Designed miniproteins, single chains. Designs and how they scored, part 59

Each design is a single chain, and the fold is of that chain. pLDDT is the mean over its residues in the fold that is shown.

## One batch from the design tools (miniprotein)

Design m2170
Fold by ESMFold2-Fast:
Structure m2170 (fold): chain A 87 residues (1-87)
Amino acid sequence: SLSRQRRRRQLRRQAQQVVDDSQRVVDQTLDRARQGTITQQQNLDAVRAAIRGGQALGIITDRRDGMQRGDQLVATIHRAYQQSRRR
């Protein structure tokens, strides 16, 4: 029981770190998109980060909430990328 609780706390802490790191990548990419154009590679890296962050959030909360957050971030990144290219 205690071993399972410790493993669960460790997994949650690791998942939270992934959420935080992924959000940082997304935020940096969105900031760059506001300042100018971003590359296709930067867009893909941010999308991958958003998906990873959503999966990690699903570990802390539930799968549905994680998927919804991931989808919202991907949509936001896609919109920012398209807008940056129209300038």
Scores: mean pLDDT 84

Design m2171
Fold by ESMFold2-Fast:
Structure m2171 (fold): chain A 71 residues (1-71)
Amino acid sequence: SALAKRLIEALKSKDPEAVIAAAEGLVELYKKGLLTEEQKKEAIKALEEVVKTSKDEEVVEKAKKAIEELK
């Protein structure tokens, strides 16, 4: 969906609040069955990149939680 694509792009934001909201939004789409298998894989890859590159402890924690929820 267009929403899933926008949320994945928002994970690249410099704003910690935007990244956290995007991670939580992707989990919500998954729980509602609105995320395709392809979009789920893209979301996990993007979240793993956030965990690797972010210096914000809360962002890293929220991204890790989102990865676990999506697997």
Scores: mean pLDDT 86

Design m2172
Fold by ESMFold2-Fast:
Structure m2172 (fold): chain A 69 residues (1-69)
Amino acid sequence: MAEMLAAVEAARAAASAAIRAAKAGDTQTGLEHVKRAEEALARAREAGASDSALADIEQAIKTARQLIE
């Protein structure tokens, strides 16, 4: 359970960092955080996190991508 919670928190933190970087116009840093968020999201799913528990993180990643583009 600790591994799942750690992965969820890592994904959330990375997604938030991606949005902040994108808003600041830092495209490279934003893309790096998007990649980290996606990797952590995949690990959280592998560790047993439900799709509903990850929906807010997926939306944050989508928002960061839209801000970068």
Scores: mean pLDDT 82

Design m2173
Fold by ESMFold2-Fast:
Structure m2173 (fold): chain A 76 residues (1-76)
Amino acid sequence: MSEETARAVGLTLRAIGALLDGDVEQAKADIESLIELAKKTGDPEIAKMAERVADLLAPYDPEGAAELRKKIEEIK
């Protein structure tokens, strides 16, 4: 994997772990980092990782998930 892909996988796993622990703020921060990484690289796979984790965030923070999805749409 590229360094950027490895970072994206790490951020995705950390965000999922944070949601399982009830740490919504950490999950949001990790999704924001995924969005910035997708923007920097132009990699649609990283953008897709961000979308999937934002979907997992929705039951915990619907407004935060909607805002993050809007940011993801802007980088597609």
Scores: mean pLDDT 83

Design m2174
Fold by ESMFold2-Fast:
Structure m2174 (fold): chain A 66 residues (1-66)
Amino acid sequence: MTLKVTFTGSVEQRIGTLLRLIGEEFVEVEQVSENELIVTLTGSKEQAEALIEELRSLPHLEVEEL
């Protein structure tokens, strides 16, 4: 599953989210611009759904499934 993540918040919020994503063994991150990431989820469906719901709950970013 592949996600596009767009940051709309502060630099500190962006760094926090990036560290959260990099910390997950089932997550691959490609930075396509200063405020956009392509995130590939390689884990289970349950792990992917849990992370997507977590990210969608954050007000400082937008998540789009590709």
Scores: mean pLDDT 80

Design m2175
Fold by ESMFold2-Fast:
Structure m2175 (fold): chain A 66 residues (1-66)
Amino acid sequence: MKFKVTLSGNADQKQAIVEALEADPLVTVEKVGDDTYIVTLSGDPQQQIGLVLRLLGDPNVTVEAV
């Protein structure tokens, strides 16, 4: 599953979100613009849904399907 993530907040908050995503072995992150990343999820469908729900719960993260 692949989606576009747009980050908000200050530089430290954005960096913390990127580091958390890059630390997840089921997540691949590619920077495509200022504060915009393409995130590719691996794993089973339940794991992918769980990761999306976690991102949707962060007020500094906007998620859009690609």
Scores: mean pLDDT 80

Design m2176
Fold by ESMFold2-Fast:
Structure m2176 (fold): chain A 55 residues (1-55)
Amino acid sequence: MSPAERLLEELVALLSTRFSPEDVAGWEALARGWVEAEDEELLAGLRELAEHLRA
Protein backbone atom coordinates (compact mmCIF):
# COMPACT_ATOMS: atom_id res chain seq x y z
CA MET A 1 0.00 0.00 0.00
CA SER A 2 1.46 3.35 -1.06
CA PRO A 3 1.88 6.36 1.30
CA ALA A 4 -0.72 8.21 -0.80
CA GLU A 5 -3.23 5.36 -0.36
CA ARG A 6 -2.67 5.44 3.43
CA LEU A 7 -3.19 9.22 3.44
CA LEU A 8 -6.48 8.77 1.55
CA GLU A 9 -7.70 6.20 4.13
CA GLU A 10 -6.86 8.63 6.96
CA LEU A 11 -8.69 11.52 5.24
CA VAL A 12 -11.80 9.37 4.63
CA ALA A 13 -11.84 8.44 8.34
CA LEU A 14 -11.48 12.10 9.41
CA LEU A 15 -14.17 13.34 6.99
CA SER A 16 -16.57 10.56 8.10
CA THR A 17 -16.76 12.18 11.56
CA ARG A 18 -18.27 15.38 10.06
CA PHE A 19 -19.98 14.54 6.74
CA SER A 20 -22.60 12.12 5.42
CA PRO A 21 -21.53 8.75 3.97
CA GLU A 22 -22.70 9.89 0.50
CA ASP A 23 -20.62 13.10 0.61
CA VAL A 24 -17.55 11.18 1.83
CA ALA A 25 -17.99 8.51 -0.89
CA GLY A 26 -18.19 11.17 -3.62
CA TRP A 27 -15.07 12.94 -2.35
CA GLU A 28 -13.20 9.61 -1.98
CA ALA A 29 -13.94 8.71 -5.62
CA LEU A 30 -12.42 12.03 -6.78
CA ALA A 31 -9.40 11.80 -4.44
CA ARG A 32 -8.72 8.17 -5.47
CA GLY A 33 -8.40 9.40 -9.06
CA TRP A 34 -5.80 11.96 -7.92
CA VAL A 35 -3.85 9.24 -6.05
CA GLU A 36 -3.88 6.97 -9.14
CA ALA A 37 -2.68 9.87 -11.36
CA GLU A 38 0.20 10.55 -8.89
CA ASP A 39 -0.39 14.29 -9.29
CA GLU A 40 2.17 15.78 -6.90
CA GLU A 41 0.36 19.14 -6.61
CA LEU A 42 -2.96 17.49 -5.69
CA LEU A 43 -1.23 15.05 -3.31
CA ALA A 44 0.44 18.02 -1.59
CA GLY A 45 -3.04 19.54 -1.19
CA LEU A 46 -4.30 16.30 0.40
CA ARG A 47 -1.41 16.38 2.90
CA GLU A 48 -2.24 20.01 3.79
CA LEU A 49 -5.92 19.09 4.24
CA ALA A 50 -4.95 16.24 6.60
CA GLU A 51 -2.87 18.65 8.73
CA HIS A 52 -5.83 21.06 8.99
CA LEU A 53 -8.25 18.24 9.94
CA ARG A 54 -5.82 16.93 12.60
CA ALA A 55 -5.51 20.38 14.19
Scores: mean pLDDT 77

Design m2177
Fold by ESMFold2-Fast:
Structure m2177 (fold): chain A 102 residues (1-102)
Amino acid sequence: MPQIIMDGGGIYQAGGDAIIHGRIYGMPPGNYAIQWYKASPGQRADDPPQNWQFMDRAYNADAIDYRINNMRPDDSAIYIWRARDQNGNYYAGNGIEIKIID
């Protein structure tokens, strides 16, 4: 089964930069997309609810780093990486919580 491993979570100061690291292992061969989402605490990573915000996308990459520059308290969220294969199957990480303090 494909695994998505994410790190870079924690508590950060406003005005700084953070990098969230995501990597996928065991993805089947072929074309796939990876997608970053921002979700409220408690949302599921395996099904994008109506209130998830799409942040960024890459294609055919085993790793993507999502950089948050000049962090603000409004950037506090669960950040989720999902991969979608060429057959429309989704694979999701468990999410990374970032909390930003002023």
Scores: mean pLDDT 70

Design m2178
Fold by ESMFold2-Fast:
Structure m2178 (fold): chain A 69 residues (1-69)
Amino acid sequence: MTKKLLERALEELRAGNYDAAILSLAVVVTVDKEKNPEVAKYAQKALDAINAGDVETAIEYLRKAIEAA
């Protein structure tokens, strides 16, 4: 369930559990790149933002991924 993984990633990111959020987002990127490329695109942008230390941008892209799912 892609939407549930994205919702979990959002909760984990807000809680400061970045490793758990990264894992959930990586699963979405891997599974949805063929099934829903739009969701995978936003999930990848959220991952890139977390790796850059930009949590606000990561939350914004994660919200877009949830809306697209």
Scores: mean pLDDT 82

Design m2179
Fold by ESMFold2-Fast:
Structure m2179 (fold): chain A 67 residues (1-67)
Amino acid sequence: SAEDYYKKGEELFKEGKYDEAIEYYQKSLAMEPSARNYYNLGDAYFKQGKTELALEYYQKGIELEKA
C-alpha cells in the first residue's frame, strides 16, 4: 500500500539511506499524492545536498495543502 511504502521510506531515512528512502517515498506518492510525501521527499533531497530539488518538493507539498 501507499502507507507501507511511506513507512519503509521513513525507516530508510532514519538509517541515512536517502536514495532508498526517496525511491519508497516516490512509490508511495505515485499511489496516493500527499503533502507529507512531498515534504519527506524534500527532506531526503535536502539531506543529499540537493537544495533546489528539496525546495521544489516542499513547494509541491504546500500547494497540495492549499488545494
Scores: mean pLDDT 86

Design m2180
Fold by ESMFold2-Fast:
Structure m2180 (fold): chain A 67 residues (1-67)
Amino acid sequence: SSKELQEKLREEAEKIYASMSEEEKEKLKKELEELAKQEGLELPPEEEWEQAFLAMIAELIRLKELE
């Protein structure tokens, strides 16, 4: 089911995020800021950035698995 796929992607994203260095997390932050700027969207509050990073990583995994 789609829920099982989303749960798997989130678990994989959490593992990737947990293995990232502070330098890699800073790069991910810059990518989030650039995406928000390009889309004309406001940056989420800093307290929500971890959830945004996890969502970005999960989407990248999903796109890679689906080609």
Scores: mean pLDDT 74

Design m2181
Fold by ESMFold2-Fast:
Structure m2181 (fold): chain A 72 residues (1-72)
Amino acid sequence: SPLEEIERLAKRLAAARDEAEALRYLEELTSAVTPENKEFALRYLESLLKRKDLSPRVKEAIREAIERIRKL
């Protein structure tokens, strides 16, 4: 389902080995957003930002993705 896909991609983003991998999963997640899963995707990305172990670049990219998704 679209909700399971967003959850899967967010978990992979959180478990990414490096910034390039994390940014790739974030891009896939953003591309998978639809009106049906938009609110779930936003909630999940906001939850992910509360993690202390994400790099500054990945946090910046997540914030940019949240703003882009909100404007859809």
Scores: mean pLDDT 81

Design m2182
Fold by ESMFold2-Fast:
Structure m2182 (fold): chain A 77 residues (1-77)
Amino acid sequence: MELTLEGEILEALGRMYEALGKLLASKGDLEEAKELYEKAAELFREAARLYREAGDEEGAALAEELAREAEEKVKEL
């Protein structure tokens, strides 16, 4: 139960970093945007690990997908 909550918190933080990265990219701050997307990807990967440890395979799969998307954004910037 607590591991699932921790995963949800890390996922929420990852989404916040992703949103900030998108904002900075729109302003032309591409280097800072890359750093924020990298942090988002790390948070999503950690969330996936916690979901998997909690037995939430669906949550883990979704968090892994979010991490992949953030990593793709890093490569595009």
Scores: mean pLDDT 85

Design m2183
Fold by ESMFold2-Fast:
Structure m2183 (fold): chain A 107 residues (1-107)
Amino acid sequence: PTFIVPPKEVLEAGFGKEEGEAVYLALQAIAHMARGDAEKAAQLINEMIEKGYRDIAVAAATGAAESLGLDPEEVSRILKENPYEAARRLAEAAQAAGATVKVDENG
């Protein structure tokens, strides 16, 4: 699977400043998972939760899980209890699937 990371400004324009930031953080977390960096992905997930964007974090993790052949319900449950473990499982699955990231600078 290929994950696309639009510019933060484009996401903020489309979703609003707060929601656009949350979507951008979620896509950055997915990018780090695709690179095998579970620690950085977990940090970004925790930042989203601290800012009140838990629903966006869950939606992003669930979507990534479906794309990677993991159980979305199990990943959602794990993320609520241990964001690092959810990020680790997603990172391992992303690496095994040969996941790639595209950064779209043009929007």
Scores: mean pLDDT 78

Design m2184
Fold by ESMFold2-Fast:
Structure m2184 (fold): chain A 60 residues (1-60)
Amino acid sequence: SEEEYFKKLLDIWNEFAQKLDEALREARETGDETWQERIDEIAKEFNEKVKKLKEEYEKS
């Protein structure tokens, strides 16, 4: 259903926000120059989950 789709989308968005916050906090604490790479990986994972969710609801 549309409601279930949006609920799952919100869950994916919240997970992304939490992971992003944690990665930024960790970068601040360590001074790690690879923080940008970590953020890029988190963004890639978010995009893949959103794409998978869309395919699940738009195609049989």
Scores: mean pLDDT 79

Design m2185
Fold by ESMFold2-Fast:
Structure m2185 (fold): chain A 81 residues (1-81)
Amino acid sequence: EELAERALRMAEIYEKQGKKAEAYVFRGSAYLALGKIDEAIKDFEKALEIDPENPLAWRVLAEAYRQKGELEKADEYWEKA
């Protein structure tokens, strides 16, 4: 909970600064901390739509797929980071 709350606060800060890709990454990270893996994946995909060269977004997307048990997809996305 505390980790998710911190990530949500960071997402709000980045959103207020107009840094939408970073805001999606932190909101997705909050979803991962809450075990909401599919919601996290959607937010990380939106971050990559805004900034496709964001290595952090690729890394957390790979982590989300690993937590989902889709190891082959996790490895593919990790290689993009």
Scores: mean pLDDT 82

Design m2186
Fold by ESMFold2-Fast:
Structure m2186 (fold): chain A 57 residues (1-57)
Amino acid sequence: MEEVRRIAEEIGRKLRSIGLSFEAELLRERGDDERADALLAEADAIEGVERQELTLL
């Protein structure tokens, strides 16, 4: 039963990472490269942690 909560939390983290990436792209289109880079760095950090878990997938 803990697996359902773990999957929900994992999906939640992925959705947040995707949201940050979309926000960064919008900021880039508006010319705010510095903030876009900061958001991409946060998204990459979240994805980096998930890549460690995905070693056997």
Scores: mean pLDDT 72

Design m2187
Fold by ESMFold2-Fast:
Structure m2187 (fold): chain A 69 residues (1-69)
Amino acid sequence: MTAEELARLAALEAELLARAASLTDEERRLEVLRRLAELLGLDIEELLANHDLPEIEAIIREAIEKYNA
């Protein structure tokens, strides 16, 4: 990496940390659900288009239970 790329990465990291401080618990929940959906092979964008967060949580929970059965 160049020194300019390192400086740009440091600026981006500072901006991301500032944004993280403003995240709600709902936004953190959504991030967790996105990661779980990816692990389960589910299309999170399709789920978000057709369901609210509690419905998505129920779908992911059912998929986890079925996977562990």
Scores: mean pLDDT 68

Design m2188
Fold by ESMFold2-Fast:
Structure m2188 (fold): chain A 70 residues (1-70)
Amino acid sequence: MSAEEYLNKGKQLYKEGKFDEAIKWYEKAIELDPDNAEAWANLGMLYLEKGEGEKARPYFLKAQALAPKR
């Protein structure tokens, strides 16, 4: 399974409200592609949804650092 497939699986679980399972799939996505800004951003957003904003911050910072600069 590719990083993109893991990311999509995480998004599906997030839509189903299965946040802990979605986290696991997003973590697998960043393990395969640690430069995937979207995976880092989605993981950060998920921690915010769980009320864990302090845990979300480093993920958002990583996503911002990896985002394309124009």
Scores: mean pLDDT 80

Design m2189
Fold by ESMFold2-Fast:
Structure m2189 (fold): chain A 67 residues (1-67)
Amino acid sequence: SSAEEEGKRKQEERLKELEKIAEEVGKMVDEKKYKELAKKGRENPSLGGKVYGEIVNAKAEAEKKKA
């Protein structure tokens, strides 16, 4: 079915986008620019905005536990 193939394609695109975002965030976090990356993600009405927020929150939680 075309609808099923479209669903898989959207999922695959989402996964690739998440992987790309994770790679960019990894680089930005190393340079401590993760907040700037999160700001760009929030301005994006797509899934990317939520993912940036989740990554930033996860980093904040990890730091909070260490403190």
Scores: mean pLDDT 62

Design m2190
Fold by ESMFold2-Fast:
Structure m2190 (fold): chain A 80 residues (1-80)
Amino acid sequence: AEAARQEALAAGEAGEAAAVEPLIALLDHPDPEVRLAAVLALGRIGHPATIEPLRRAAEEDPDERVRIWARFVAEGLERR
């Protein structure tokens, strides 16, 4: 769980486009801290392909923090 969280954050910080698909998969991870890290990483990368997965996380994630951040990130990307 912690290793996956750190991996997601590092991928987002690097802005690596190849990380988009693995990070989207991490939105389904059982640990809410890993899902939150994936949301933040996808936001840093900023690719349009991330908007729909982030909107889904904002609506369906059981963790309130993940929903709040996913919504803010998705709305920010849509306003560009």
Scores: mean pLDDT 77

Design m2191
Fold by ESMFold2-Fast:
Structure m2191 (fold): chain A 111 residues (1-111)
Amino acid sequence: SMAATRALAERRAAAAGDAAAQAAADRYDQLTAVLAALESLKRARAGEDPEVTVEEDLSLSWEERYERLLARIEALDPAVAAELRAAIERGDFAATTTRILVELEEEIRAL
């Protein structure tokens, strides 16, 4: 019975590790998708060709679409959302978005 209990605990620990890794990957995928949509929306608003398709409600203003995407980022990572809002205010959004995407990829690789 002790050997069976240990084997069950080891299987549950492995499953929990896999679940945590999957949750981190899902969060990364969701965050990178929203960041790409935000960058694409910024390019479209500036009259530049977007590199990624923006899926947004056309009844919303540009400001409302922007805040909607930022709110989605804030739900996933409040620190990233705050940094992006600051970057928008100072006009270095593209550089900040690129750096955040690289840092997120490195974080996932370190798991």
Scores: mean pLDDT 66

Design m2192
Fold by ESMFold2-Fast:
Structure m2192 (fold): chain A 61 residues (1-61)
Amino acid sequence: MKKEKRELILRLIGAKLRKIGLELDLELNPDMPEEEKERIRREIEELEREIEEIEEKIEEL
């Protein structure tokens, strides 16, 4: 496996795990302040975009 492909795959796994963690934070902490929930939702959206970009890069390798 090329080093670049390996790093992208590891980064992809990390981003997916981060997203799952944030989704669980929203589900397990319903009493969280609305401002904090909004921040987490934005981070999830950013991670979704990053995941898509990484998957595209892996396909090019």
Scores: mean pLDDT 82

Design m2193
Fold by ESMFold2-Fast:
Structure m2193 (fold): chain A 55 residues (1-55)
Amino acid sequence: DILERLRARLDAPEEELERIAKQVEEEIKKAGLSDLEIRAFIEGLDQARFEELLA
């Protein structure tokens, strides 16, 4: 669950987290990742990448 993982890793308002979760989902879909790779991608997501998605 992308939104739940983002809530655990990042501090932001719920509406912003939901918006970012959708953007992350779309990026992952474009990359064609498996479930395991999706989880690894989210686990590796740092604050700088998160700020890029917010901008």
Scores: mean pLDDT 67

Design m2194
Fold by ESMFold2-Fast:
Formats: C-alpha cells, sequence, structure tokens
Structure m2194 (fold): chain A 64 residues (1-64)
C-alpha cells in the first residue's frame, strides 16, 4: 500500500525524505491519507519532528 510506505517514510531520519512523503500524502488526499497523518501527528512514540511534519501536512489538506 502506497500510504503505508509513505507513513514509514515520515519517520525517516532524512528530513527531505520525510517532507517528500508528507507532500505525497497531501497530494493523494482522501480519508485514508488523512487518517494516516492524524495517527502520526498524535503518536507520542513518533519523533517530535515527524509529528510536526504530519500536523503541517494535515493543515495543507484543509485547502481541499
Amino acid sequence: DEIEALVAQLASPDIGTALAAAGRLVELGGEEARRALERVANDPSAPAYTRQIAREALAGMDRR
């Protein structure tokens, strides 16, 4: 599943990879991508930078 692979990439130590994955999830849109980003944004076990990237991606989806 593309969304599952992108979610894994959000936790990448390469910030460029994490940002690209977030951008792709926003581009895909839909409820599955939104729910995946919401889970990451609210996951206390995820790195703080990963949670922030997910929150910003969710804000980007609000344009739709």
Scores: mean pLDDT 80

Design m2195
Fold by ESMFold2-Fast:
Structure m2195 (fold): chain A 70 residues (1-70)
Amino acid sequence: SKTEIENLLSKLDEATRELMKKWIEELKKLSKEQAKEKINELKAYLEETIKDEEIKNIIIEILELVEKEI
């Protein structure tokens, strides 16, 4: 849901929120198959890079909601 994505984005700081918006726009330009592959790559990157579990879980949830909309 768009509303769910917007609510999750509002929980992030401005810099992370803008980064997520850019990722979402890039994912929308890809085919469904390419978007799924890219989302899996981003999830793997986040698991390695982000130490804050709460922020990581919010970002992963946003990516999963975006995947459902594609």
Scores: mean pLDDT 82

Design m2196
Fold by ESMFold2-Fast:
Structure m2196 (fold): chain A 65 residues (1-65)
Amino acid sequence: SREELEREILIAFVDMVLALAISSKDLEGGRALLERIVARAPKEYQEEIRKHADEGLKLAEEKLK
């Protein structure tokens, strides 16, 4: 369905941003981009996308220590 595809695209985009932030060691830029993604996500998915982004950022912070 469209809703499933939109969810999958948003999760994939979050994962891409996290991977690039880790590779470039630009956690601050990654965080700012993820905030914009969450803010523009459909309301019904905002909590899910936020949780995924927050968990990914936590793992990225540990990797960049």
Scores: mean pLDDT 83

Design m2197
Fold by ESMFold2-Fast:
Structure m2197 (fold): chain A 92 residues (1-92)
Amino acid sequence: SSSAVNALTEMLVDLVKNGAEVILRKEGDTLFIEIRGLSVNQLTGATLSLIGLGLDGLDVKTRIEGDTLFAEVGGLSEEEINAIIEAVEKAK
């Protein structure tokens, strides 16, 4: 849903403004997300937020490797992916 895409964008922008390193990569209709520099509490919060977005209808998969959070968000339009990337880059 558009609301879940907006919530994803807001979450990623907030993480960048709070000092996290957010790296985004587009591949087809999938957005690959890598988040670094999170504390344990921030890592837990971000993971739970992504799970919540999955419950709200986003095709989201997450994995944690050490202190890095990886996510894949599928089924996005090209316009939605480009808007997310632009918003995150502007927040850096």
Scores: mean pLDDT 85

Design m2198
Fold by ESMFold2-Fast:
Parts: C-alpha cells; sequence; structure tokens
Structure m2198 (fold): chain A 60 residues (1-60)
C-alpha cells in the first residue's frame, strides 16, 4: 500500500540516525498524503522525533 511504501521509505532514509530536513524527505516521496500519515504514525510510536525547525531523525 502507499502507506507501507511511505513507512519503508522513512525507516530507510532515517536509518543513519542523522537529522534530515522534513521538507526534503517529503519532496522526494510522490504520495504526500501517505508520507504525512506514515510520519504521524512513526512519531506517535516514538520511533522518530521532529524539531520545531522541521528536522526529523530516528530516536536513538
Amino acid sequence: SPLDEALAFLVRELSDGTWIPLDELRSRFEDKAAFDEALARLQALGTIEVREDGSVRAVP
């Protein structure tokens, strides 16, 4: 599903644990609605963190 593809994309892109601009990641994924839903789910699970500056990373 588009959601599963977005989840896999985010897990892969954030695997290094570095801070990445969220707008850059979002621009690289075609289904923006699926991206937004996947991001919200990972954030709710506590597996990622988002800063006020719009940067995102995997929780160490």
Scores: mean pLDDT 87

Design m2199
Fold by ESMFold2-Fast:
Structure m2199 (fold): chain A 67 residues (1-67)
Amino acid sequence: MTVEEAGARFIAAREAIEKDTSLPPEVRQAALAVHDEAVARAQGTTDPEKIAEVLEESARRVEALLA
């Protein structure tokens, strides 16, 4: 997965959290925490492959929490 593809998936996961007003507060908090942690991790590296990996992993974890 490229940084662009991983980034698009990451943004889509964030939008899914924001648009779902029916999420239990605990699930919303967990999903946002996963997202925010990935942002911090991505800011700690300049390696595109590592950034893509972090963003893809975060998107997958958020998608699992929302399922």
Scores: mean pLDDT 80

Design m2200
Fold by ESMFold2-Fast:
Structure m2200 (fold): chain A 75 residues (1-75)
Amino acid sequence: SLEEMRRIADEFLKRVEEILKKAGVSEEDLQRAIDTLRRYAEQRLALAKEEGLSVEEVRAGFDDTLAAIEAWAKA
């Protein structure tokens, strides 16, 4: 459902903000990163509507991006 996809996107953005804050990213860089990823999330949700992507496909895309950000933050 669209509601489930929106929840996935919102959870993704919340998790990214927490990871970047813990990594000690500057306030300016944090805001820039969150703004960029919020636009990314909205584009992903719009594409899911237009192309008929499954909830699993949307979740996998956000999970892959989150894993990359977590790996960067731990380095």
Scores: mean pLDDT 83

Design m2201
Fold by ESMFold2-Fast:
Structure m2201 (fold): chain A 55 residues (1-55)
Amino acid sequence: LEEVIEELIEVAKKYKEEGNYEKAKIMLETAIRLAEEAKDEESKEKLKKLLEEYE
């Protein structure tokens, strides 16, 4: 799970660098959903804060 979330964050950063903020947000939203399903509040909070940094 941790590895998958990290990969989604990396992909989101690349989309953001390419100017594709819609795809970047979708990747972060997917990571948040995975953290929520795993009951990982710490990762969920970090991902929410990161999502707010995108636009």
Scores: mean pLDDT 78

Design m2202
Fold by ESMFold2-Fast:
Structure m2202 (fold): chain A 64 residues (1-64)
Amino acid sequence: SAAAESILAEARRAIEHLAPGASEEEKERVLAEVRRIVEENPDDLAGALGRAGELIRRFAEELA
């Protein structure tokens, strides 16, 4: 969906900003998980966004 693609574009941008040292494989893994969260929660997009943000935050912290 257009909403899911917009969220993924923003997630990619957040990952590149917060974890610029991550490998492309690591970034793709996190993005795939974000896509899964959004697609599995079409009726709770706000909750899906919160979960995706938390996932990206933890990913960035593990690379610090």
Scores: mean pLDDT 77

Design m2203
Fold by ESMFold2-Fast:
Structure m2203 (fold): chain A 62 residues (1-62)
Amino acid sequence: MKEEQEGVARIVGYVIAAIGYLLDGDKEKAIEYLEKALELAEELGDEEMAELIRKRIEEVKA
């Protein structure tokens, strides 16, 4: 499989986990998983995805 497809699946997994924690009211865990997704997006060079995740982290912190 292409590395890009595997990387995107991992990012999606982290974002889904973060959404789950937000629904449970656990903002700290949600931020942790969004930061994991951000790190992976930056590693893959996906600047658009990284910016989107960064904005979501700031929204959760607000």
Scores: mean pLDDT 79

Design m2205
Fold by ESMFold2-Fast:
Structure m2205 (fold): chain A 78 residues (1-78)
Amino acid sequence: MEALEELLRALEELRRAAREAAELGDEAAARLAEEAERAAEWLERHRDDPEVQALLPKGVEILRGLTEKLRERVEELK
């Protein structure tokens, strides 16, 4: 459960950063925010899948990297 909650928090952070970039006119970031929301919904539906649970720690690492890149993007758009 903890790994899933951590991944959902990472997705929420990604979604917030993507929404901020989208507000500054980045259409690709708007799509990424929608994908992050969709991914969170999918994970909630598949939370009991052992294969999904095995991937959660790697997923968190990847999402945190993407969030950092989006924050760099927000700075570029200002």
Scores: mean pLDDT 76

Design m2206
Fold by ESMFold2-Fast:
Structure m2206 (fold): chain A 59 residues (1-59)
Amino acid sequence: MEEERRERIRREAELTVKAMKAIVNGDEEAARLYHEAAEAVRRGDFESAEELERKAREL
C-alpha cells in the first residue's frame, strides 16, 4: 500500500477536525481556510494546503 495515500488521508482528516472546531468556536474564516486546505491535500497539493493552514492559524 502506498504510504503517500495514508499521509494524505491523515492530513485531510486533521484539517477537517480543525475546520469543525473553528465552526464550533464561531471562527467562520478559519473554518473556511481549514476546509480549503483539506481539499488541497485531497488533490495532492500540499504546498497550497500548508499556505492555507498557516493563514488560518494567523487569524
Scores: mean pLDDT 80

Design m2207
Fold by ESMFold2-Fast:
Structure m2207 (fold): chain A 62 residues (1-62)
Amino acid sequence: GKILARAVAPVPDTGGDSLALLPGDRVELLEEVDENNWLAKSLTTGRVGLVPKSYLEIVRVE
């Protein structure tokens, strides 16, 4: 099933593989890349990139 999360704070564009998000933006969690980062897909823009786990709150699992 899909794991859905939301940004709890602004995620900055740090360049490279990063995914910038505004507070409240919804993402699908695709892969746990390391202990600190998720690979996520923005449900707003469809873009895929890395988001630090500390910026995300799990909303639901489907």
Scores: mean pLDDT 82

Design m2208
Fold by ESMFold2-Fast:
Structure m2208 (fold): chain A 67 residues (1-67)
Amino acid sequence: GELLERLRELLERGDYEGALELVREYLEKHTDPTTARVALAEIERLLERGDYEGALRAVENVIKTFG
């Protein structure tokens, strides 16, 4: 969806702070336990750890699975 495409664009541009903020805003607004939320929480964790390559791969995998 739009969120995942924007996350990919931010990560490809090296805007890691923007990517982390976008994920956090989504998780704060959407508290329901969905597969998409679980995937985004893992992406947040990768970004917090500085694993930017892992975060980008996770976004690409979610796009392939759900979008």
Scores: mean pLDDT 80

